# Designed miniproteins, single chains, continued (4), part 25

Each design is a single chain, and the fold is of that chain. pLDDT is the mean over its residues in the fold that is shown.

## One batch from the design tools (miniprotein)

Design m12896
Fold by ESMFold2-Fast:
Structure m12896 (fold): chain A 90 residues (1-90)
Amino acid sequence: SKLEEYLKKAEEALEKKDFQEAAKYFHEAALASGLSFDDPEVQALRYLSAAARALAEGDLEKAKEYVEKALELLPDFELAKKLKKIIESL
C-alpha cells in the first residue's frame, strides 16, 4: 500500500539521518492512512513528522517532546522507538 511505501521511505531516511526526508514521509504516511485526523495512528505519525522536523532544525528538546507524545499514543510503535534511540544518540 502507499502507506507502507511511505513508512519504509521514512525508516530509510532515519537510517541515513536525513531528518527532512523522514519528516516528509511521516507526513505523507499520515495522509495516506485514510483514517480521520483524530485517529491515534494519524496523530502519532504527525508527531513523528514534527519530531523529525525538529531534529532537522537542531531542536533536540522539541524532538524529544514530540517523539514521547507519539509513544504515549502508540507505546509499541517501532518507528517512534527507533527515532527516540536516534535522538538519544545525538
Scores: mean pLDDT 87

Design m12897
Fold by ESMFold2-Fast:
Order: C-alpha cells, then structure tokens, then sequence
Structure m12897 (fold): chain A 62 residues (1-62)
C-alpha cells in the first residue's frame, strides 16, 4: 500500500492526475481504510473535474 501511495504522490507532483488516481486506487484496494490514499485520490479526482467522486472519498476518509 505505502509503495503504491508514494508512486501516486510522484504522479500527482508531476501533474499526471490520471496516473496518480490509478496508483491511489491500487493502494486503497490493498488497504480500504488508508486515509492518506483516499485523500490523495480525492485530490487527483478534483484536478480531473470529478468533484462528486472526490466528495464521496473525502467522507470515507473522515
């Protein structure tokens, strides 16, 4: 989970939000309660204009 999360952060930093979202999703598959990955996915989805999906993930991270 941690390694996939770190890969997601790297893509997010590079502004490759689609690849960042994919890596954060993989991290969440390994640990569904990984709050940092849930928030990272939400941030990536907001950058992609998917606000409704991002909001649902933020609720799960609370």
Amino acid sequence: ADELYKEGLKYYEDKDYEKAAAKFKEAIKKDPNYKNALLGLADALKELGKYEEAEELEKKAE
Scores: mean pLDDT 81

Design m12899
Fold by ESMFold2-Fast:
Structure m12899 (fold): chain A 59 residues (1-59)
Amino acid sequence: MEELQKADHLALAEAMILKQQGKSREEIIEELQKKFGLSRKEAEKIVRLAEELEERLRA
């Protein structure tokens, strides 16, 4: 994808799913890099956002 915007949305969804499955932060980063071709910095940003979103949505 030429625009990271769509990839970021899909990567965020993937990160949230992996986090719900109990994957470690490092495992999620590696999966995002592998699946979406993200840099480590971008993958870390997505994971951080997923962590914040999960905390706020936790019932």
Scores: mean pLDDT 75

Design m12900
Fold by ESMFold2-Fast:
Structure m12900 (fold): chain A 55 residues (1-55)
Amino acid sequence: SMAEELAKLLAELAKKKGKEAVKLAVEAFRNAGVSEETIEKAIELAEKELGEDLR
């Protein structure tokens, strides 16, 4: 799903560039027209993969 693909991108971004880069990426997804439901699910999936909060 889109949420799962975005979650992988967010998890990879967090590992390489930290939480601030994740916040910028989330804003970019929002500006690109990704739904809030998809963004929220992507964040939750990425947090589960990393074992830490990204909010």
Scores: mean pLDDT 84

Design m12901
Fold by ESMFold2-Fast:
Structure m12901 (fold): chain A 72 residues (1-72)
Amino acid sequence: MSEEAKELIKRLQEAVDKAIEAALAGDEAAMREALEEAKRYAEQLKPFIGETAAEILKAIAEKEVEEARRKA
């Protein structure tokens, strides 16, 4: 995998972590912003990992954030 793709995966994970933290804190605006950032990184990964894998990453991010939101 290219270094560029590795960096995008790191950024995606960081954005997901931020969205989870915001969801647990009840900060809906920050949660939505971080989740949209995570989805943007997943879209940028399409040329490296393919469309299906990028959509799976988006779905995982949405699921993790939704689970955190339910705990808040």
Scores: mean pLDDT 82

Design m12902
Fold by ESMFold2-Fast:
Structure m12902 (fold): chain A 80 residues (1-80)
Amino acid sequence: ASQEEIDREVEATMYLLLGKGYLGEGDYDKAIEYFQKAIEYDPSIAPEAYELIGEAYRKKGDLEKADEWFKKAQEIRKAL
């Protein structure tokens, strides 16, 4: 892998962990922002990140958005 690819994977992992931290603290909007940033750096994590975005929306009480993101994650997992 190139240095740029390695750096992107590292940043994606950091944003994913930050998002999980905010999700645990109840800052669901920040969690969603960081999960989206993680996907931008490493699209291969999209299934996990989409599930976490769905969980954030579920905890916010936005059940329709939660279902949309869970469905998106499941479609990607089925394709893999």
Scores: mean pLDDT 82

Design m12903
Fold by ESMFold2-Fast:
Structure m12903 (fold): chain A 80 residues (1-80)
Amino acid sequence: TEEARNIIADVLEKLRAGEAPTPEEIEKAVEAIRELIAKYPPADPARAEELIEELKAALEAGDAERAAELAREILDLLSA
């Protein structure tokens, strides 16, 4: 759980530092989120999937602000 959260945090930190995450790092972050969903099923899994798709797009675009907001929303759903 913490390991998955750390993977997500690392990708966001690279974006804030002005470094583009690699496709491999983006894939690992998305997989980490899906692993969290498998362990902590959200009340609305359709919404969680929509947020994951938006997060992936934000990470690919290098939009650190949007990626951080989406990651927070996803983690909030998983901790409910």
Scores: mean pLDDT 76

Design m12904
Fold by ESMFold2-Fast:
Structure m12904 (fold): chain A 77 residues (1-77)
Amino acid sequence: SDFVANTPTFDAPNPESVRQATEQLQQQLDALIEEKGQYPKLVGLKVEVGDTSTRITLTLEVDGERITLEAESHVPP
């Protein structure tokens, strides 16, 4: 059900693509944690939302190295 109140501060024109990009990013993060055997330090987060797409860029630091994870999702209009 749609509601007027409690609209998220991040109001995406296509919330389905936001969800899919977030799920893809979480899978990449889980794989990185398994590979490194430790939780990476969060350095930066960038979210870009279009009418039919969402791109999330996550910057992490592990053992002094900077690693960038990116997830992008597209849905039909």
Scores: mean pLDDT 72

Design m12905
Fold by ESMFold2-Fast:
Structure m12905 (fold): chain A 68 residues (1-68)
Amino acid sequence: SAKEKLEKIAEELSKDPRFTAELIGDDTLVVTQNGDITSLIGLALRLIGDYPEFEVSIEGNVLTIRAK
């Protein structure tokens, strides 16, 4: 399910001290980085490639992954 995929992404990102990941409901994962957004841009490109069924967006220092 989308929730299980997002939970796995959140668990992996929780091991990286640059990021804080929070699951909102069953279909949205919000990833925050303080400071430079360069790491979020690289992460977004990787996630779009791995999970084309999800929508990925970046606003400032926040990356949002949402089920379509």
Scores: mean pLDDT 79

Design m12906
Fold by ESMFold2-Fast:
Order: structure tokens, then C-alpha cells, then sequence
Structure m12906 (fold): chain A 69 residues (1-69)
């Protein structure tokens, strides 16, 4: 399963802690995939009106983008 699909699945299931852990691990091992997963997760979080976690995912996505460059 693609990283973005797994992160989206976890967010839809309300497993936010697992989604955050998966993103943090992915930033270290595959930062490009982590960036894509963070962006897809943010879309779901905004639809859920979970703006606090959307901001946290945005911060992780920015870190992933910096490491991918």
C-alpha cells in the first residue's frame, strides 16, 4: 500500500497518533513520499474540520519537503 493511501486511511479511521508516527518515520526514510502523504492527509483533516492536526501535518510536510530537496 502506498504511504499516502495508508496515512489517509488512518486519518479517516481517527487513528491520528498512528498517522503522525507513520509520517515522522517516513520523513527519515522516504521524505518525498512523506511530503505527498502529508498533503493528502491535510485534505482529509480539513474536510473533518480538524484544523489543529492539519497545521501539524503541514509542519511535517514542510520538514519532509526540506529533506527531499
Amino acid sequence: MELAEKVVELVKEGKYEEALKLLEEAIRTNPRAAYDAAIEGIRVLIAQKNYELAVKFQELGAEALRKAL
Scores: mean pLDDT 84

Design m12907
Fold by ESMFold2-Fast:
Structure m12907 (fold): chain A 68 residues (1-68)
Amino acid sequence: STDLILEVAARELSELTGVPKEEIRELLRRVLAGELSAEEAARIISEKSGVPAEVLARMIENVRRAVE
């Protein structure tokens, strides 16, 4: 289920970054909808957390692959 994968990914990324889970879930939804690239979502989360954007982009890309 896409919803289950998004819930797990948003929770794990929230724990890593300190960014609220609901905010990460919305960014992941926008990436899957083609509204944002993984790199753009990663930059937004990186700016809020200090976690390197390259690490976050790889994690977000893994989520995209898991739902497709």
Scores: mean pLDDT 86

Design m12908
Fold by ESMFold2-Fast:
Structure m12908 (fold): chain A 80 residues (1-80)
Amino acid sequence: STEKIIKQIEELTKETIKEAEELVKEGKYEEALLVLEIGIGLLRIVLGVGKLINDEKVVKKAEEAIKKLEELKKEIEKKK
């Protein structure tokens, strides 16, 4: 269902941010960036599916999640 997909987007986003932040605390910037790139890639697949099935709520949630991970990626890239 749409609601289950949205919940999975939210959980993936939250877990990806947590893992990347923990890696940054350890000084593992390359690994943190890789985790974010994988998360963004998975969310882009979800975005594509949302567009294919014309589910506006899935599209919006995936786009918001991608932007959030890309913003974090830019912040980490400045520290590397």
Scores: mean pLDDT 88

Design m12909
Fold by ESMFold2-Fast:
Structure m12909 (fold): chain A 80 residues (1-80)
Amino acid sequence: MEKKFEEILEKARKQLKEIYELQKKKESEKALKLAEEMAKEIVDTLEELGVSEEEREEFRKKLEEIYKEIEEEEKKKEEE
């Protein structure tokens, strides 16, 4: 299960970078849609793996944190 857990994180990271690139191109709606699809896929996969509620909460917090980091990066570019 550890390998699948790590694969989910790597996939999410790659998708988040794609979201970031879409935001750079001013395709914010596509970026948001991809983020929602990514979140849905992660939730479904975690359900299949039978991870605990605590692990799901941690994943959700990581997702939100990474998303906010992307938003801050975009805002930083807009400011400078």
Scores: mean pLDDT 71

Design m12910
Fold by ESMFold2-Fast:
Structure m12910 (fold): chain A 68 residues (1-68)
Amino acid sequence: SEEELEEIVENMRRLIEHLAKEGVPLDFIRRVADLVVKTVRERYGEDAAQRLREELDKILKEVESKIK
């Protein structure tokens, strides 16, 4: 459902921000995000996966800008 997807996005935001603050390499964080998108695609289909990818890309860009 849309509510489930929003919860996944929020949980992923928290995880990505936490990993970045702990100094985990951005390339590793991107690989984790890719695996989650793949799982969502397999379970919920392409539209859900695309929406998640777009939200995760925004989060990753925010995090990358803070690491500078």
Scores: mean pLDDT 85

Design m12911
Fold by ESMFold2-Fast:
Structure m12911 (fold): chain A 55 residues (1-55)
Amino acid sequence: MLVGVRASGIKKEDLPALIKAVNEAQNAPTKEEAKKIVEDMLKKIGGKLEEIVVE
């Protein structure tokens, strides 16, 4: 599953955590679970989700 994310408000030191979440989302069994993984990580690191594409 391909996951593309556009986000704002991300600190440079938090980028590895976001990258890990996107990789975990790519291995999720459903598109809904993939989106939740990314949204949950962005909420934890204080980022804002601008766009998410799951293909």
Scores: mean pLDDT 80

Design m12912
Fold by ESMFold2-Fast:
Structure m12912 (fold): chain A 56 residues (1-56)
Amino acid sequence: SLDELIKKAKELIKKAAELGNVELAAEAQMLLSYGVYYRNKELVEKALELAEKGIE
């Protein structure tokens, strides 16, 4: 579901920031904020992909 993707994205954004990838985490957070506001799954998925890159 969209809400499950939002939850996962939030968790990975926090992890990316904790690992020192703060710029990438901030970019992912902006995409997530827009995705949540507009209930846009594509934006949430992009935020998730960017956050996943921040934890590799």
Scores: mean pLDDT 86

Design m12914
Fold by ESMFold2-Fast:
Formats: structure tokens, C-alpha cells, sequence
Structure m12914 (fold): chain A 99 residues (1-99)
């Protein structure tokens, strides 16, 4: 039913957030290998912001697992979607710092 569909989408967003964090960590590793200390510092700042967004996403995920209504699940899904969009923006910002 609708509740199961929403829970699957919420799980998908959590997995997407994990993937975005891994991509950011790989970009940081690449910057460190290139030896550009200014780019490394900027990427570390981006990754720290991304980790904060991920903690918020995890909190919303835990709240979604306790949700009793479809309406509550839909609200949690929309909030998680906005945080994942912010993570995607941080990844694009990070990519622009590398050639």
C-alpha cells in the first residue's frame, strides 16, 4: 500500500545520501593526492557540512520508521528530499573545485 511505497522511497533517499557522502570523500582523497592544500581545505569544509546534513537525514529516517500515518511519512519524505538536494548541490560545488 501507500505506506510501504513511501517507506521504500525514504530508504532510497537514505541510500542516495550515503552515496553522495562517499563521492565527496573520494573527491577529498583525489585533492589530497594532487597536493592542492587550498582545495583540500575547501573540500574538508564541504564534507563537514555534508556530514551535518547526513545526520539530519538519519534523524528524519528514524522518525519515519516510527511514523503512524501516511501524512507523517509524506512530510518526512519531502524533508529528506530537500536535504538530499542540498547534498547534491555540495557535491557539484566540490566537483567545480577539481579540474
Amino acid sequence: GRKRELLLKIIGLLLRAIGLLLDLELLLKKAKELGDEEVVKKLEEILEEAKKLYEEIKKLYKEALKAETVEELEKKLKEMEKLVEKLEELLEEAKKLLE
Scores: mean pLDDT 90

Design m12915
Fold by ESMFold2-Fast:
Structure m12915 (fold): chain A 79 residues (1-79)
Amino acid sequence: MEDILIGVAEVATAVLKTLILKAPQPTDAEDVRRMIEQLRKNGVPDEVLKEAARELAEAAREAGDEAAAEAAEAIAEEL
C-alpha cells in the first residue's frame, strides 16, 4: 500500500513540475495552490500532497521561481 502511495506522489510531483516549471511564463503562488487543491479534490492524501509540495518547492527554487517555492512550502506546512 505505501509503495502505491509513493508512486502516486512521484507522479503528482512530476506532473506539477512539468506544468509549472516547464511553462514559458512565471508561475504565481495562486496557480501552485490551485493545482495542489485539484489533486486533493481528486483524492490524493494530504501526506502525499505534502511530499509533492516539498519537492515542487525545491524544484521551483532551483528554477528561480521564488513565488512558486514559497507557495509550495506554505502548503506543505499546512498539510
Scores: mean pLDDT 66

Design m12916
Fold by ESMFold2-Fast:
Structure m12916 (fold): chain A 70 residues (1-70)
Amino acid sequence: MEKSPEELEEELKKVVEELVKKLKEVDPENAKEVEEFYEEVLKLAEENPEKRKEILKEAVELAKDALKKL
């Protein structure tokens, strides 16, 4: 199954929201860094439409890995 770029953006948003929520309880500075990371990923995906799907996939995997460690 191949996810569309829009599905990947929705997945990234959900994972980032969960990660930020958990981090705000233990490390507010790191929560801010995750929010900045999310904004930079979206900007990078918009600036590189040919790589948008790859950029979003990598970001989702990184965010999921971070969430698993909390």
Scores: mean pLDDT 81

Design m12917
Fold by ESMFold2-Fast:
Structure m12917 (fold): chain A 76 residues (1-76)
Amino acid sequence: DEIRYLEAKAAMLFYVQTHDLETTLARIDEISKSLKFDEKTTQELKDEAKYAHENWSREELTAQYEALLKKIRELL
């Protein structure tokens, strides 16, 4: 379950970098439905996506995404 959450978060960060906010939020809903996340977890991912979209630079988004992928690999 933790690995699924981290993979969902990585997908969210990738979408923040490569898509508009509306598309990113829609993708979070799709992932949450597929993985059967609760409303709280879904809302936390959406809140992080909004924060990242408004506050993080392209370089920060890339760094966070790569750090998260490294963490996922270490857990596998």
Scores: mean pLDDT 82

Design m12918
Fold by ESMFold2-Fast:
Structure m12918 (fold): chain A 67 residues (1-67)
Amino acid sequence: MDADIAAVAAAMGIDASTLRELLKKKEAGEELSPLEENIVDTVESWAASGAPAQAGREAAREIAAEE
């Protein structure tokens, strides 16, 4: 789970800790902004489709391209 969260966060250009807090907020039923809802919905969609591994690979390619 943490590895998937880190991969998704990197692909979205956000901190993994921020993504974890957003997921925790949604689970607790707290109000999210439209942007925060979009982030959580993206993570849930990727988890359901098995895309976290692909997101991690994309983030790795981005890092390699910075060389």
Scores: mean pLDDT 66

Design m12919
Fold by ESMFold2-Fast:
Structure m12919 (fold): chain A 69 residues (1-69)
Amino acid sequence: MPSNAEQVAIVGQRLAAESGRAVTAEEMIDAAMKEYGLSREEAREAVERLLERGMLVRDAAGEVVLPAP
């Protein structure tokens, strides 16, 4: 089964494709909780792993985001 980080990444990529813009960590967390049943803590840990991998970045406002596609 995909890891929690992979599940959050999949959700983030889908949201970015749908919106055509950068997706915030909070939006990814909320969607992962709703779609995969992750706890907020599990989703937050997944976001931290994606930051470590360089898949998420901090924008000019200091917000953690998945960049636009």
Scores: mean pLDDT 81

Design m12920
Fold by ESMFold2-Fast:
Structure m12920 (fold): chain A 57 residues (1-57)
Amino acid sequence: MKEIEEFAKEIGELMAQGKHEEAEKKAKEFLKKNGLDNGEEADKLMGLAAEYANELV
């Protein structure tokens, strides 16, 4: 999903800024809002966010 990939960049940016609590809250709200609160989509989002955070550092 392009939407989850774009949002993962935003979460990654927050993680790179040290705003881990804000990133976690935003990720949970996004997944719930889009009906993506199953394990597969959650794992994909967090994985992509971690990759983007590493590229931003």
Scores: mean pLDDT 73

Design m12921
Fold by ESMFold2-Fast:
Structure m12921 (fold): chain A 86 residues (1-86)
Amino acid sequence: AASARLQAEIDARRAQTERDLKLGEEVYEEIKKRDPEVGELLDALSPSGRRSALAEAGRIYQENKDDKEKALEEAAKVIRDHAARQ
């Protein structure tokens, strides 16, 4: 009983991370058009750093989706913050 719930939670978190990554990659193309320097910052990250930055950017964009301008700026800020930590 408990193991089935734990597996469902793990599967749900994995699926959410994949959705956030896909959204982050789509949002990144729009951010790069507005601010090419953000593209250079993301490209300088390690593969794991890039994955983490994109997943968080996608999540933040989704949380702010009712205001596209704010969502894009907040997502770009996430990428800059990840680059600053490297």
Scores: mean pLDDT 78

Design m12922
Fold by ESMFold2-Fast:
Structure m12922 (fold): chain A 63 residues (1-63)
Amino acid sequence: ALSPAERAVLEALRAAPEPLSVAELARLTGLSQSTVSRALRRLEARGLVERDPATGRYSVAAP
């Protein structure tokens, strides 16, 4: 199961029309940047989100 922070970050990414930075996710979710970074790391390990190495931005992983 996802933690509340992981769920909040994933839902924000799903609702976004474009990839988001850690700072943008922190602002949208009300979580600290450190909490967002930890959640993103866990979601990326699960294959649910991906990071663009060129921009550093995150998006929901495509099937």
Scores: mean pLDDT 84

Design m12923
Fold by ESMFold2-Fast:
Structure m12923 (fold): chain A 93 residues (1-93)
Amino acid sequence: SLALAAALLALAAAREALKSDSKEAVLKAIAAALTAIGAIFLAEKLGDELTAAREALAAGELALEAGVLAGNPLAVALGAIAIALAAAAIALG
C-alpha cells in the first residue's frame, strides 16, 4: 500500500525531528507522528486507502516542516518521500 508506505515514512521523519532541541520542531513532529499513526490505522484496519493517503500527505507535510525547523536533513528527506508517495497514492486511487 502506497498510503501505508507514506504514513510509515512520515512517522520515521517525525521520529528524527523529535531528536531536536527546538520546541517548535518537537511540537510539529508530535503533530506529524499522531497524524501518521491515524493514517496507518486507516490503511491497515479500515482499508480506506484514499483517506489514509490524504492523512499520510498531511503527516508528511508536518514532518517535512518539523525536519526543516530541526535542521535535520534525514527528517526532511523522509518527509519529502512520504509526501511524494502519498500524492502518488491519491493520484492512483
Scores: mean pLDDT 88

Design m12924
Fold by ESMFold2-Fast:
Structure m12924 (fold): chain A 70 residues (1-70)
Amino acid sequence: MKKKKIEEIKKRFLEQLREAVKAGDADTAVRIALQAGKEILDLSETLEEAGLIMKEVFDEVPLPPVTVHH
């Protein structure tokens, strides 16, 4: 069942992303996101479906805002 596989992938990567973000490890976070995207794309019918699933994952672990002033 496709939905069950996607939910398992989301849960696994959410845990890994939370740890990477907490540690401030951007390289690991990017690697996890790329791996999650690959697995979700393999199960998705369209890029839009994969994007919605990835957005749901990232909504659980939001990236910090990027605003820099000298």
Scores: mean pLDDT 68

Design m12925
Fold by ESMFold2-Fast:
Structure m12925 (fold): chain A 74 residues (1-74)
Amino acid sequence: DEIEKYEKEIKEDPNNAEAYYKLGEALAKEGKLEEAAEAYRKALELDPNFEKAKRNLLEVEVEIGLELIERGIS
């Protein structure tokens, strides 16, 4: 389980921005978009210049918005 792997890496090193970024990718792959966005935000808190995390956060936020529109609740 990729999520469990990166959660363990974060537990061993809570300041690892790359581990939060990878956790976000794993969560997004499982369709857990809100949780993925939180993981990317944590990566950016640790490294504000983490361009990959900024890009992926934007993509996930757009996907969340589109899902809300499709469900007619936005």
Scores: mean pLDDT 81

Design m12926
Fold by ESMFold2-Fast:
Structure m12926 (fold): chain A 66 residues (1-66)
Amino acid sequence: MKKVLLVVDEDLEKAKEIGEELKKKFGFDEYIAVTGLDSEEAYELALKLEKEFGVEVYVVNAAAWT
């Protein structure tokens, strides 16, 4: 099963940088960087992606990892 990292931040470039770093460090297959989502919206998106694509999604608030 593919492991996908969903990175949420106010700054899309920062979310992308963190996504690439965490993907390399922890061995995620893919990352998705998004902006403008709160914690609940990010969780709903993660569940939709898991159901639609049969992947495991891990949600990261980028501010918590900096």
Scores: mean pLDDT 77

Design m12927
Fold by ESMFold2-Fast:
Structure m12927 (fold): chain A 83 residues (1-83)
Amino acid sequence: SPAEELLAEAKKALAAGRGAEAGRLALLAGDAALAAGDAELAEEAGRLAVEAGLRAEDAAVGAALAIGGIGLIIEAKLLRGEL
């Protein structure tokens, strides 16, 4: 799926030390997962975006990625009826 492909790219970017790129790809993966109704993948993508944000050298970029990732986790939990 597009979400799975984007998440795989995000994981590769993070492993290569490209934190900002990894976070951006993770947010795109999470949005695609939510659109497909895949709450598990959306939460995984959100957690990866938070991790990428915490590792970002630029504080503003890091904050944006972490906030976006938290939003994905919340939406995924709402989709599963966990909130």
Scores: mean pLDDT 88

Design m12928
Fold by ESMFold2-Fast:
Structure m12928 (fold): chain A 96 residues (1-96)
Amino acid sequence: SRANELLKEAARLVIEAASRIANHPKASIEEQAEAALAMIRASLVLRLENPTEEDARALAEDARRLLEIARRLGDKEAAELAERALRLAEEARELL
């Protein structure tokens, strides 16, 4: 479905943004841990056959948190990835 396509694309973008934050020299241990957990959760979303609105909401929350971290770190590429992920996750949620 369209919702599944959008949610899986959002999950891939979350993984990319989170990977960038987890390897950022200025990221705190707590931010690296948050990014690692977001990557794990997004990886699980990619394996879902029947994602729910709750799955989309949780992914959007992770994307929003990664966006906050990326902006604080000044990583524009990570911020753009997280912003795109947030938009796609919210669009998927409206279709679920």
Scores: mean pLDDT 90

Design m12929
Fold by ESMFold2-Fast:
Structure m12929 (fold): chain A 64 residues (1-64)
Amino acid sequence: ISEEEILRALALMVLGIAKLLVEQGKVEEAREFGERMLERLREKGASEEIIEEARRELERILEE
């Protein structure tokens, strides 16, 4: 398993948690959590592709 695969899986977990927070009405907490965690993943070496895709999906979740 590559580091990129692990980082992609972690990004999906972050998005899943953000979605659960939005479903609970905690939209601002979901945004703050998602942005913070994606920044951490970038610091850990996640590619710009992974981060950009995750940011777009996070914004979609926040608009639901």
Scores: mean pLDDT 82

Design m12930
Fold by ESMFold2-Fast:
Structure m12930 (fold): chain A 75 residues (1-75)
Amino acid sequence: MSERLEEAERHLREAVRAYLAGDYDAALAHAREAVEAAPTSRAARQALALMANVYYELGDDERARALMEELQRLT
């Protein structure tokens, strides 16, 4: 569990760095890895929110809304 959480946190940090640099492809790739590593973690929820923000920036409102709905289902 801790190994998977550390992996998710590492990928989230890389996703945030890519997002701030405007590298949306890398941001989405790392965010997906964070979700895959620990799907019920806080890092995964932050990664889903980051992915939604990327899709809003790209004008893909449909995918952004789908990701926000997925985030709301995580309880």
Scores: mean pLDDT 83

Design m12931
Fold by ESMFold2-Fast:
Structure m12931 (fold): chain A 100 residues (1-100)
Amino acid sequence: VDEQRRALGFAINQLLRLAEIAGNEEAKELVRKAQKALDEGRLDEAIEYVAKAAELLGLDAEKLVEYIRNGDVAGIADLLNKKLFELTGLQPTSDNFVPF
């Protein structure tokens, strides 16, 4: 439960950043609803909102949910970073690498 909560919190924070970059207000609203559900201990509802936000942002929502349920923060980070580079058009290089 604690590892799942940590992974879910990480996913929520990263999805909010992606939704802001994409300018997707519907995804931002869903992420805020996910945060409220998490704060209230409603983990399954929080995961449902995260999945819907991920779908709107063009992410593999099913894979994201799997990583969250398994507490796989590294898997979440990899999935979300790939989408960040897709949206920004930037690739990390030795000279201008932007850390996670």
Scores: mean pLDDT 79

Design m12932
Fold by ESMFold2-Fast:
Structure m12932 (fold): chain A 55 residues (1-55)
Amino acid sequence: SMREELKKLIRELYEALERGDFEEANRLEDKIQELISKYKVNAEEIAELIEEVRG
C-alpha cells in the first residue's frame, strides 16, 4: 500500500541520516515528497507515520 511504502521510505530516511549519508537522505526525501504530492497525504498523517517509525 502507499502507506506502507511511505512508512518504509521514512524509516530508510532516518537510517540514512543516522549514518550521515546525506546524499541517500536527499534521494529518499525526494521520493517521500513525490508520494505525498501524488496521494495528497496531509501533515497529520505524515506526523502519525513518523511516530510509528520512531516511537
Scores: mean pLDDT 84

Design m12933
Fold by ESMFold2-Fast:
Structure m12933 (fold): chain A 55 residues (1-55)
Amino acid sequence: GKEEIIKKIKELIDKGASNDELGKELKALVQKENLSEDEAEEITVEVLDYIEEKL
């Protein structure tokens, strides 16, 4: 679900994945879970907030 995707993306950020890698993985996971555009935006917002907090 949405929380599992957020967790996986955060783990990739912690491992130093590039923005391109993060975008590809997010798109693949959203497609796999059949998430709506609204849910995909919510995940993107949480991911961006996490990146900003880490800086």
Scores: mean pLDDT 79

